# Ledger of designs, part 44: designed miniproteins, single chains

Each design is a single chain, and the fold is of that chain. pLDDT is the mean over its residues in the fold that is shown.

## One batch from the design tools (miniprotein)

Design m1602
Fold by ESMFold2-Fast:
Structure m1602 (fold): chain A 77 residues (1-77)
Amino acid sequence: MEEIEAYVGKTGNTIIKGAGKLGVKPGDDVYLNGKKVGQVTYVKGDTAYVALNERLEAGKYEAKIGDKEVILNVHDA
């Protein structure tokens, strides 16, 4: 399972680096540890922008983004 990096902004806007390489697209649902936490709103190059239902705490999560399963390493929750 690939590990990718996520960076959380103070407003809940989260960016995921490496997501473009995985084929993540706008409209893909984001699940962390089996719970839906948000949705991809925009992808530019290798970076996905995600609207979250709440701020994420820093740590590693088992994530599913659309049809892609990854380990998501979250920074600066």
Scores: mean pLDDT 79

Design m1603
Fold by ESMFold2-Fast:
Structure m1603 (fold): chain A 65 residues (1-65)
Amino acid sequence: GSPEAERAAEAARRAAEEGDGVGAASGTHQYALLGDKEAAREGAEAAREAGGPESAVQIAERSAE
């Protein structure tokens, strides 16, 4: 992945670990758009577990396809 995608993925993972589901879902959508589909699937799942909004999680999941 690009350095930009890696930074976005790391930010999304940290947000999920802190229980920030909104930040996790938003960050996951951003790096999914940068083409890291495998990490985006993991990020979408973590965002869902952190209580992210269903609409944002679904956008992240679709971007990972």
Scores: mean pLDDT 73

Design m1604
Fold by ESMFold2-Fast:
Formats: C-alpha cells, sequence, structure tokens
Structure m1604 (fold): chain A 85 residues (1-85)
C-alpha cells in the first residue's frame, strides 16, 4: 500500500508515543516501520539522500525524542529496510 509522507509521519509519531507509554504490539512496530519507509522514500526523492540514510536519521530521532530502546529501534529499522526491497 502507498502512504503519503504526512500520513507516515503521523503514524510514526503516534506509534512512538504508544511505545513510550503503553507498550506496542508487533503490528504497531510493523505500522511504524512502514511509515518510516514511506517517509524516507519521499524525503529521498526530495533531497537526493539515500532512503537507507534517512531511515537511520528518523530512527535515531525517534530514540532521542520518544525514548525507544535499542531493540525497538533496530526492529523498526529492519522493517523499514524490508519495505524498500
Amino acid sequence: STMSAADALETAVSTAEKLKKDGATQADIDDLASGVAALAKELSEETGVSAETIIDGIVDNLKKDYGLNTEQADAIKDGALKELS
């Protein structure tokens, strides 16, 4: 499924807040990964930076701003990279 960059950002923020507060299911992690991949693809087209590099930046910001642990961050990153393949 295609997703707009704005919808992807909203999904990423909502899921990251849920991870911080209430925990998240595998479906929440998968939704966030899809959102990150969609946002990274859009930003890659706008900036010329690789989508993989943008995924790294988005995930690092989610760790910093929403307190995701390394395991959660790695799962989101792996999922986002799979969406690009």
Scores: mean pLDDT 75

Design m1605
Fold by ESMFold2-Fast:
Structure m1605 (fold): chain A 60 residues (1-60)
Amino acid sequence: SMSEKEKKIKEKEKELEEVNEQLLALYRRRHPSASDDEIAALQKQLELNKEGIIEYLKKR
């Protein structure tokens, strides 16, 4: 069974994933000539930021 804290963290993770998808879509719209490497680097940075926020919420 998932704890109440885990449920709240999971919902927050979903919210951050949705925001990250919107940021990636916005970046592609503003930079239509962006390379796959550039997009992948941005995606990786957004994923690391999400993980950092989730870890912060788990520990603090």
Scores: mean pLDDT 84

Design m1606
Fold by ESMFold2-Fast:
Structure m1606 (fold): chain A 98 residues (1-98)
Amino acid sequence: SAEEVRAALRTQVENLGLALELLVEQHPDDALLQEMLEGVRELLRLLDENAPWEEVLAKARELRALIEERVAQHPDDVLLRGLLAAVEWMIRQIEALL
């Protein structure tokens, strides 16, 4: 179960990374989007290194905070709200393992 959750989280984090790479390409001067992309890359690294779930959870919560900041700036952005929902889903999966 934990291994299956790790695989599912890895796939979801990869999808978040692809979406954020496209957003950064469209908005290259947006420091917050670049910081969000860095957070996604760090989260992928932690998952690949089999880091403790508490460490993965802490990084996912940091990423959620960055996305929430961006959503607050652009509340009608459906894509950003989708990214927020995805990271909140990941946090729930990790919390269920603890």
Scores: mean pLDDT 88

Design m1607
Fold by ESMFold2-Fast:
Structure m1607 (fold): chain A 95 residues (1-95)
Amino acid sequence: KGEELFEKGKEAFDKGDYETAIKYYEESYKLYKEKDPLKAAQALGALGEAYRKLGDYKKAAEAYEEASKLFEKSGHLGNAAFFRRLAEVYRKKAE
């Protein structure tokens, strides 16, 4: 179910339907957040990209920051550092 929602989010994103992608990525994140930190982090990273495409840099930065924290909890330190940097970049763009 969570994987299916994530794939539907990717399909919407690839078609330029970022609002629909956000809805599917949010639902995927909710299903994974307590069960699978890595998949939850991946869903948040994708959510951040969709917000970025809509120009909502504040929400993009927030999603990237939470993705970074979950990647850190899952032991994926390289991904954590990458998303922490993205959060910093887009937080500055939101100002």
Scores: mean pLDDT 87

Design m1608
Fold by ESMFold2-Fast:
Structure m1608 (fold): chain A 62 residues (1-62)
Amino acid sequence: SAEEERKKLIELAKKLAETAARLALGPDAKIEVKIVNGEKVVATGTRGDEVVTVELEIPAPP
């Protein structure tokens, strides 16, 4: 179903956002991932005094 495919897409987006934040700050960074309005994934990475935010839009299914 479209809902199942969207859940898979959201999970993929979460993994990508987390990976991007960790790539920016390194493996010891604390990463927090949130869904905003069901339309985008926001990953916030923190390492000491450094903060990085990665936003990925969840594309509509074709």
Scores: mean pLDDT 79

Design m1609
Fold by ESMFold2-Fast:
Structure m1609 (fold): chain A 88 residues (1-88)
Amino acid sequence: MEAYLYIMSETKKEIDLQSIEVSSAEEAIEIVEQAILDGAKYIAVTDKKVIYGNDLQAIIKEIKKEAESLTVVGDKESLYAAIRKIFS
C-alpha cells in the first residue's frame, strides 16, 4: 500500500512544500520525525495523490482538505495513528 506525505517548511523569506511517496508505516514515521527535527511547519499524510496547481495557498488548502494533518502545535500522535491505519 502506498501513502503520500506532504511536508511544508517555512523560513522568513520562502515556503518549501515537498511531496514524498512512502511504502511502509516505518518509512513514513522516520521521514516525519526527521521533518519535525528540521523545523517543518506542517505535515500531512494521505492514501491519495493530490494534484496541485502553482498557487501555494491553493496547494495548502487541498492538502488540509484531503489529508490527516499535523501543524507545529498539533498532535504528532494523531498523525502517527493515521499513518499506522493507512498501512494496516
Scores: mean pLDDT 67

Design m1610
Fold by ESMFold2-Fast:
Structure m1610 (fold): chain A 90 residues (1-90)
Amino acid sequence: NNQEKLKELSEKVSEEEVEILTAIREAAGVTPDQLESPEVNAKMTEASLKIADAKHEASEVIKKYGGSQEGIEEAEKILKEKFEELRKEL
């Protein structure tokens, strides 16, 4: 069921987004009750924009393939590659 696969991908993407942003804060030594420095804020903003771009690209691929399994697999590949690049910048 493609709807279940889309839900799974969406949940995974949301979790990975939280993990990436949390890793940026942790790498900078920022705790949840501290304000981010301008440098950390800039890095988080860049990461958020890259995540948004990856999500948009994945959405367009899914739309192009009419929500098919092939489109979902291609979207997952795009998201994986983009998120791995973000993690390497940590």
Scores: mean pLDDT 78

Design m1611
Fold by ESMFold2-Fast:
Parts: structure tokens; C-alpha cells; sequence
Structure m1611 (fold): chain A 66 residues (1-66)
């Protein structure tokens, strides 16, 4: 998961998970502007190693898809 990749410091896995989450959200009808904002926030949190914030944002993005 994105949070696990963040906790491990695996930058390649973080990039792959961010791309996957963005694609899924857009396919599920989340507006592009919201997806871009959420991905930016998740990328910044991941860069800081804030796995808890990354987990919160990923869950919020999933809820927006519902």
C-alpha cells in the first residue's frame, strides 16, 4: 500500500502507488482537480515519511470515489 511504501522509504513503490490511486480515482469519477490536489498532498506527506497522513489521505480519496 502507499502507506507501507512510505513507511519503508521505497520511493519507487510510492510513485507506483500514487499513479495507481490517481488512475483508480479518476476512473471512479472523482474530479481531476480533486485527484491532483490529493495526489500532491500524499506525495508531500510521503516525502516527509508521514505514513499516518498518507493513510488518511488515501482513505479520503477512496471515500470520494463513493
Amino acid sequence: SLAEATAAGDREAVARELTRLAGEAMENGVPEEEVSRMVREMAEAAQRGDSERVRELAEELRRLSE
Scores: mean pLDDT 81

Design m1612
Fold by ESMFold2-Fast:
Structure m1612 (fold): chain A 62 residues (1-62)
Amino acid sequence: DEKLKALQEAAEAAKKGDSESLRKLAEQTPELKEYLLKAAKAVEEGNMEEAKRYLVEAARKV
């Protein structure tokens, strides 16, 4: 499942603080784009709790 794979890569990117990879994944996965972009912004702002919240919402779409 492409969405599940993207979500796994997004979780790893967020753990590493890699917002650039989150933005690239958002462009590659239109169904999760809104949530992944919000997670990327949260990571850029140092708000890991908010980033996790958006990734949980993305997981509900898989």
Scores: mean pLDDT 82

Design m1613
Fold by ESMFold2-Fast:
Structure m1613 (fold): chain A 64 residues (1-64)
Amino acid sequence: MVDEKEVTRALGDMWVGLGKILESQGKYKEAAEAYRKAAELYREAGDEEAAKEAEKKAEELEKK
């Protein structure tokens, strides 16, 4: 039994990790894009709270 929802959430976590690395390097546009992908994956996994947090972070970084 493969839990597709858990796999999708793990992919979202990977994109958040990438976003944090890019943000630490000052690559704000690339970081925002990574957070946007994480948000989409979290929504597909049914994790609306994590998706909203990722979207908020992406918007914050795109403002820079």
Scores: mean pLDDT 82

Design m1614
Fold by ESMFold2-Fast:
Structure m1614 (fold): chain A 106 residues (1-106)
Amino acid sequence: MEKIRELIRKAIELAESDPELAKKLFEEALKLYAEINNIELDEDEKKLLERLYELAIEAAKAGADPEEIEEILMEVLENPTDVTVQVAAILRLIGLIIDQELAKKK
C-alpha cells in the first residue's frame, strides 16, 4: 500500500507539468494493487479506472487539493469492483474540478 500511495502522490504532483508521466504512474499503481491483492480486473472495470485517473489529472491541473485527490483514488483502489465507490469518486472529482473553475471566474 505505501508504494502504491507514493506512486499516486507522485502522479498527482506531476499532473500539471507532465500529464503523460502522471497517467503512467497511475497505471503502475493500479497494476501493483491488482498484483498484490490478486485481483483480476475485467475490461469495463479497467476502463472505469482509466476514466477516474483522467479526472484526477484534470482535478490536479485545475488546482484541486492533492491530498483530497489521493484520498479519493485510494478509496477506489481499495474497492476496485465497488460501483458505488467508483461513482462517488467520479462525482467527487468532478466537484473538485467545478469548484476550481468557479474560483477562477469569481
Scores: mean pLDDT 76

Design m1615
Fold by ESMFold2-Fast:
Structure m1615 (fold): chain A 79 residues (1-79)
Amino acid sequence: MVEELLEKARELGEKAEEALKAGKREEAAEYLRKLGELLAEALKKLAEEEKDEEKKKKLLEMAEKTLEIGEKEAEEILA
């Protein structure tokens, strides 16, 4: 499950890079947003499987940070 999400994230990252090389900034920004969403979902699923409350909290914090970073990177590309 998580591995499948990470594989989809890798594909989105490759598509974002190709779009950037082609000068398609809007398409690249969309792929980066989707990448951030998938990575955050993978981190949340890891948190669900985690038995240690401290580690679970850290995974959830990383998921939120991942969403923020993805949004900011997309905004920077469009700026």
Scores: mean pLDDT 79

Design m1616
Fold by ESMFold2-Fast:
Structure m1616 (fold): chain A 62 residues (1-62)
Amino acid sequence: GVKVAVALYDFSTSNPKMLSFKKGDKLLVLKDVNSTAVVAKNLSTGKEGIVLKTHLKVIGEV
């Protein structure tokens, strides 16, 4: 299944390739980019983008 993660803190960016989120937002981890980054979808906003793995805690799978 697809991994579910929670955002550990607020992050805002004007970079269209990166994902903005708030602490506690649930994200689907769609794919690995490299050892430090993933592409994720924010379930609260419906937006997709690059997120650093250190910003997220994996909490389950769907």
Scores: mean pLDDT 83

Design m1617
Fold by ESMFold2-Fast:
Structure m1617 (fold): chain A 60 residues (1-60)
Amino acid sequence: GLEEAEKGAEEARRAAEAGDAEKARQYASIMGQLAKNGDLPEEERERLDNEAARAVARAA
């Protein structure tokens, strides 16, 4: 659900801050799947997807 997606985004952010691009990508992927499978508003999904994309870009 939303809480698990937000946790995934937080994990992706921490991995990116540590410079671990592989872990950041893994967490972003998990978050994206949770967002797509949850009954989340489109606006909320877009926010989480953008957060994950920024985390991956920072780690890369």
Scores: mean pLDDT 68

Design m1618
Fold by ESMFold2-Fast:
Structure m1618 (fold): chain A 64 residues (1-64)
Amino acid sequence: MISKEELEKAKEIVNKAMEVLGVTTLSDLARAVLETKPEQLEKALGIPASEVLDAIRTLMLANS
C-alpha cells in the first residue's frame, strides 16, 4: 500500500513537472519524460528523471 506521505510527495513532483514541461495529463507527462534525455529533465526540474517516473507510477497505481 502506498502511504499518504508518499502519495503527497508524488503529487508535488508530478504537478511541478507538468507545469515545467507544459503538459496537463499523467500520460502526456510520462511520454515527455521518456522522450526527453535524463540530463535535460534534471536541468529543467532539478529532480532526477527516475524520481519523476517513480512519482508518475505512484499516482497511476493509487488511481487504479
Scores: mean pLDDT 78

Design m1619
Fold by ESMFold2-Fast:
Structure m1619 (fold): chain A 80 residues (1-80)
Amino acid sequence: GPLQEQARRAVEAAREAAEEYVELKKNLSKENVPQYVGAALRAMGDALTAATLAKKAGDEELVREAQEAARLAGLEVEPL
């Protein structure tokens, strides 16, 4: 339903944010520290949002996918 589609899109966004953070971490330098910090905060926020929406949708698989996106960034999230 609409909540599941919203949760799925949130999981996709969380995975993209985590992948961007990991890429920035690989190329970390003094010049890109602010971008790296911003990417880390976005990866955490997007993963938490995705996990929470997936829980609301009642989709346990999407909750796990959101948690896997967080783990890609070295983070752990629990749905609210």
Scores: mean pLDDT 86

Design m1620
Fold by ESMFold2-Fast:
Structure m1620 (fold): chain A 99 residues (1-99)
Amino acid sequence: SAAAQEAGIAELEREVTRVRENLDKAKELYKKDPEKGIKAARETIEEASRVAQRAGDLAYASTDPALQQRFSDIAVEAGRLMEEAARLQKEAEEKLKKS
């Protein structure tokens, strides 16, 4: 039903918000403990990957073009968070090499 699909979108949007919050925590943790920051960034990549995959699957299963686009937008946002977490991991690893 349309209501069930809207509920699914709302849940995925909440998961994206949680991933973003986890990424912000990973950035803060990195400033205090780079090794723990790398671990948190890696966990954020895994979480964002799961959200992107679920949103992509729901986009593929949807017959409504508008809902298909909304699920696709969520997958794209989750992908951007993965890229940001991957950049944080790389920067942390480079910083550990220099000192």
Scores: mean pLDDT 86

Design m1621
Fold by ESMFold2-Fast:
Structure m1621 (fold): chain A 93 residues (1-93)
Amino acid sequence: SAEELLREAEELLRRADELLRRAREALRQGRYEEARRLAQRARDLARRALELAMEALRLTPSSDRELILRAIGLALRAIGLIFEADLLLEKAK
């Protein structure tokens, strides 16, 4: 269901956020290889979350405004995390 896809997307975004936090710490400490690896994993999770949020939006009836807004919110958050991961990858090269 759309609700199941959104729950999976939320879990992936939570994990991506944690990986990005760890990647920023690794970068701050000069551990460039670790920072790059963590940011890459976070980007992959955020991209998957975006795919799930977009699929949930496609499956959601136009009358379900709460579910539509939740799907859009998760998609936007995923885009933000992908952008953050790309910036970290650029800094860690």
Scores: mean pLDDT 89

Design m1622
Fold by ESMFold2-Fast:
Structure m1622 (fold): chain A 90 residues (1-90)
Amino acid sequence: NSMNQANSYYSATYGLVNRALSLVRQGQQSDYDTGLQLLGQARLLLDQGRDYARQADSLDSDIGKRAFDLVDQGTRIVDQSRRDLLQQYQ
């Protein structure tokens, strides 16, 4: 049913966001070039998560909103980590 499908897309979004955050943490312990590459990969995972969030939203707007909130939180963390990395290696 639509709610089960929406929850499936939410779970996909959740997994992608968690994987992106794992790459961010790995990047924080890496050199500059590796850190930038991992942050780029994290952004791609968040883009995929946003696509699944759109699918969830099309089936259930409440579940979709929660999925988008996860992606937005992940995006803020990636953006902050990129700023921190650039400041360390001016």
Scores: mean pLDDT 89

Design m1623
Fold by ESMFold2-Fast:
Structure m1623 (fold): chain A 72 residues (1-72)
Amino acid sequence: SAEDEAARAEAERLTGKPVPASLAPEIHRLTQELLERFDEVVADLHGTAEELRKRYGLAGPYALALAVHRHQ
């Protein structure tokens, strides 16, 4: 599929090595799982940032930076 081929092309770009076409679906699946986990973390982080923005009267970017600091 186009998404499998895109994932394979990105893997080849990042590694500088040819990636077998047979691995394209697996790379796509793992990339999707990683992005889904990343989206969950980002959503949680934005929720925390909004709470901190309201609590401390911080501008959005500063509240987000503080939320990131608290999660590390």
Scores: mean pLDDT 69

Design m1624
Fold by ESMFold2-Fast:
Structure m1624 (fold): chain A 80 residues (1-80)
Amino acid sequence: SLRERLRALLEEFKAKPNPTVSDAEALFQQVLALAVEAGLDVASPEVREAIKLMEEAIDAIEAGDYEKAYELLEKAIETL
């Protein structure tokens, strides 16, 4: 399922010892690509909320707040 694939990507991201902003941006692009392949409309409220949460997660990683970033990424996946 889409959610299982998204959670697998998140677990791979969490397995990185020092995830960078670039790693988070790559995850963001992969999540959006999988959502589109699954037939989700990028203009839908659900996808827009997921995008917002993932942008906030990238900001959290830039600030060094990995716990907040992981929380926001989980919320983004649950929105899709």
Scores: mean pLDDT 85

Design m1625
Fold by ESMFold2-Fast:
Structure m1625 (fold): chain A 87 residues (1-87)
Amino acid sequence: MEELRQELRRAAEDAMVGAKELLEKAINYAKQGKIKEASIYSVQAMMLYTAAEVAAWLAGDEELAERARKLHQEVIKKTNEAIEKAK
C-alpha cells in the first residue's frame, strides 16, 4: 500500500512538471498570436494537472492534490491573458 502511494505521489509530481512545461509552451504560442497551438497546449496542460490531482488524491496527499487543482484552474486565465497581451 505505502509503495503504491509513493508511486502515485511521484506520478503526480512528474505530471505537474510536464503540465507546467506545456503551459509555458501555450503561453509562448499565445504571445506569438498562434491561438490554435496555444489552445492545444493549454488543454494538454489542463489534462496533466487533472491527472496529477487524481494521483495525489489517491496517494493521500491532499495538499498536492489541491495545488494541482488550483494550477488547473489558472491555466485558462494565464493563456487568455497572454492572448490578450499579444500584438
Scores: mean pLDDT 84

Design m1626
Fold by ESMFold2-Fast:
Structure m1626 (fold): chain A 75 residues (1-75)
Amino acid sequence: KAAEMLRELARLAEELGLPDLAEALRLMAEAVETGDFSPEKAEEIKRLVARAAAVMTPEQRAALLAAQERAEAAL
């Protein structure tokens, strides 16, 4: 369930033109499914998120937050 929500957010990130964020969300989904929270994966996710944040527009951020709120409400 949580991994599915992360994959849906990753698809939205790809559609918004945020490939680094999409990759970070996919890595988080895989970590949730496999239980693999290695330091290497955590650092890669952190780097990808930081890169995405540097180029993200307010409109892209708003769309992602709205999607996250909908996913949380569907819990």
Scores: mean pLDDT 77

Design m1627
Fold by ESMFold2-Fast:
Structure m1627 (fold): chain A 58 residues (1-58)
Amino acid sequence: SSIAKLVALASGYYILGVGYEVQGDLLERQSPANKAQAEAYRAKGKEYYKKGEELLKK
């Protein structure tokens, strides 16, 4: 596939990463009961960042 497709996909992963991390922060701020869920969202956000970064090496 073209480099443009890889860049578009990597950008999509970064957007998802930011979204999950922000959602995690908001969940924890809304209620301490959401701490475990917030932690899971932030971990998923970091995973998407790594997926985007790795794609740019192809």
Scores: mean pLDDT 83

Design m1628
Fold by ESMFold2-Fast:
Structure m1628 (fold): chain A 65 residues (1-65)
Amino acid sequence: SLVEQADLLVRQAARASEAGDNRTAAEHLRQASELYEQAYEQNPEEETYKKKSVLLRGVADRLAA
């Protein structure tokens, strides 16, 4: 599922960040955010997907800065 793939990318981003690779971490978080956005488009009643998409995009922007 889109959500399962997004959660895997979040875990991969955490590992990249711990290794000091914030660029790779930001890229994985951006991809995870996009997948949660797609999941929300398919399930508009699931507000959690929208909230996670926004949160992950914010973290990615911070790491890329």
Scores: mean pLDDT 87

Design m1629
Fold by ESMFold2-Fast:
Structure m1629 (fold): chain A 77 residues (1-77)
Amino acid sequence: SEKEKEELKKLFESLLKVLEDAGDEESIELVKELQALIEEKPPSEELKLQLKELVANYPTKEEFIEGLKELIAKLKA
């Protein structure tokens, strides 16, 4: 739905701002790649939930980067 797309967009905007403030260029590039893939191929409800859980659990930088790479790989498959 349009409301779900707006929520996801706000999630990405908030996340990018936090990562920019932290100077985390690797995570920023991965988030931007994920955004581009989602625009081209909208994710399933399951993938949206996995993204929200990844952000909410606030894992280590390494775990976050790995989680983003896994989501990108799933969208490319």
Scores: mean pLDDT 73

Design m1630
Fold by ESMFold2-Fast:
Structure m1630 (fold): chain A 80 residues (1-80)
Amino acid sequence: MKEAEELAKEADRLAKEGGEAYKAGDYAKAAELYRKAVELARKAAEKAKEAGDEELAEALEKAAKDLEELAKEAEAKAKA
């Protein structure tokens, strides 16, 4: 469980950094940071599931989907 929590914290940190890059107009960097956050959130969900915490795993999978949408928006803006 602690491992899932640490991965989730790292994903949150990267998501916040992605948001700051987005505000600065660096959409390419924002997309990269959001994509990294998605990877860590999915790993955190896997660890939560291994620990038997299905509720936390579902919450982390939802967070990963939300971050993937943000990454797609940033990618679209970077290409425009």
Scores: mean pLDDT 84

Design m1631
Fold by ESMFold2-Fast:
Structure m1631 (fold): chain A 57 residues (1-57)
Amino acid sequence: GLVLGTDSSSTPEQAYEIGKLAGEIGASKVVGSNGPTLASNPVEVVNEREEALRKGY
């Protein structure tokens, strides 16, 4: 699974908040400390945010 966030956060709660915020501000890419991200675009960021929300990350 993908954990969103680029700070020291690796918990599901913090990753979820970071992913949600990134999506709302229109970030083009989000990476997790434990999860790589592909060469991304807005569509991929939206999908990653939805996945994080669904899993509670």
Scores: mean pLDDT 48

Design m1632
Fold by ESMFold2-Fast:
Structure m1632 (fold): chain A 56 residues (1-56)
Amino acid sequence: MLSEEEIEKLKEEAIELIEKGELEKADRLGVQLVTVAHDIETAEEVGKKIKEYLEK
């Protein structure tokens, strides 16, 4: 299971991947956060960032 520090790092990595256009990798990290950390809030935020990127 992931520590809170690891969860925060993965969240930042996912956001950076979105900014680089690596949406598939960012989505995979979001799924991993829900599956292994049960962190729905962080995964939802990643999903929102992906949606914002696609709209712009």
Scores: mean pLDDT 68

Design m1633
Fold by ESMFold2-Fast:
Structure m1633 (fold): chain A 74 residues (1-74)
Amino acid sequence: MEEKRERFRKALSLAGEAANKAIEATKDVTDPEERDKLIEQTVKEVASKIEDPEDREFAYKLAYFIAKTEYDID
């Protein structure tokens, strides 16, 4: 349980980091299509560092959702 908890906690942390990195990378991008592409690429790159496939998929989806929400509302 300990190792799984630590990996999941790390996945949550990386999801937040991925979302923030994607937002920072795209903050000056004015083209919506270019922005969306960079968001997807950035969150996939960060999520790829997660060892567990389920945690990786979760982190990717969460990060992408957070980053996309910033621009869909803003």
Scores: mean pLDDT 76

Design m1634
Fold by ESMFold2-Fast:
Structure m1634 (fold): chain A 79 residues (1-79)
Amino acid sequence: SEEVEKLLKELEKLYEELIKAFEEQAPDEKIRELLERIGKLYEELLKLAPNDEEAKKRIKELDERVLKVGREQRAKLAA
């Protein structure tokens, strides 16, 4: 679906922005806004393509990458 491809592209861009925000130590408010936008697009994608295993795997890989970066940045802030 063209709509699925569009949503995946938008998600990829938001994930890149989120990773950049973590690396640049952006304010928590900006990180929260990006996470909310990602969550909304992810829910839209799941509604549009609930059985698309390829799309689900691609999103899972992006989510795991962001979670890893977020954990590393939180550890630095806690020190």
Scores: mean pLDDT 77

Design m1635
Fold by ESMFold2-Fast:
Structure m1635 (fold): chain A 58 residues (1-58)
Amino acid sequence: MLYRAKKDIPATDAWSLSLKKGDLVEVTAEAPDGTLAVRSLKTGESGLVPKEYLEEAE
């Protein structure tokens, strides 16, 4: 499922993914705490992003 970043997201640790507002990501998994495992369509990199920072994109 495709999502987009609602705002600029800095990478704060080794497992976080840095995103810019409007960047498109593919969700690959969801953790029980509401963190999403995503892959950036812009860079191809994978990482963790809080679900609250993303919105669905069609």
Scores: mean pLDDT 77

Design m1637
Fold by ESMFold2-Fast:
Structure m1637 (fold): chain A 58 residues (1-58)
Amino acid sequence: TAVQALARNGNLSLEEAREILEILKEKGEEETVKYLMEKFGWSEKKARGAVQLLKIFE
C-alpha cells in the first residue's frame, strides 16, 4: 500500500504514515508538503515525492 511505501521510504512508523494520509485528505497537497518539511525536517522534493506516492498508489 502507499502507506507502507511512505513508511519505508520516509523512515516513519505505519501510524505516522496513516496520519500524513489523513492530513492530505483534509488539507490537500501543498499544506501536507509544508507539514512534512516543518515536522520531520524533510526537503521540499522529498515531502512532495511522498505526497505523490500517497496520491498515486493510495
Scores: mean pLDDT 77

Design m1638
Fold by ESMFold2-Fast:
Structure m1638 (fold): chain A 62 residues (1-62)
Amino acid sequence: SSEQIAEARRILEELERESVRRYLETGEAMSHEEVVERAAKRLAERWGISEEEARRIVLEAL
């Protein structure tokens, strides 16, 4: 749904900020796959859907 896609975009923005902070602290950013996987887990938890369905929504939000 459009609401789930909007939430996925917000989560992706949160994770990009976290990735930048991690890079500044450690020299290692999150990989694209790590960002997608973490976003899918957060979305699944917030909406009570499977991680598989959440991953699909996250990929649609990109």
Scores: mean pLDDT 84

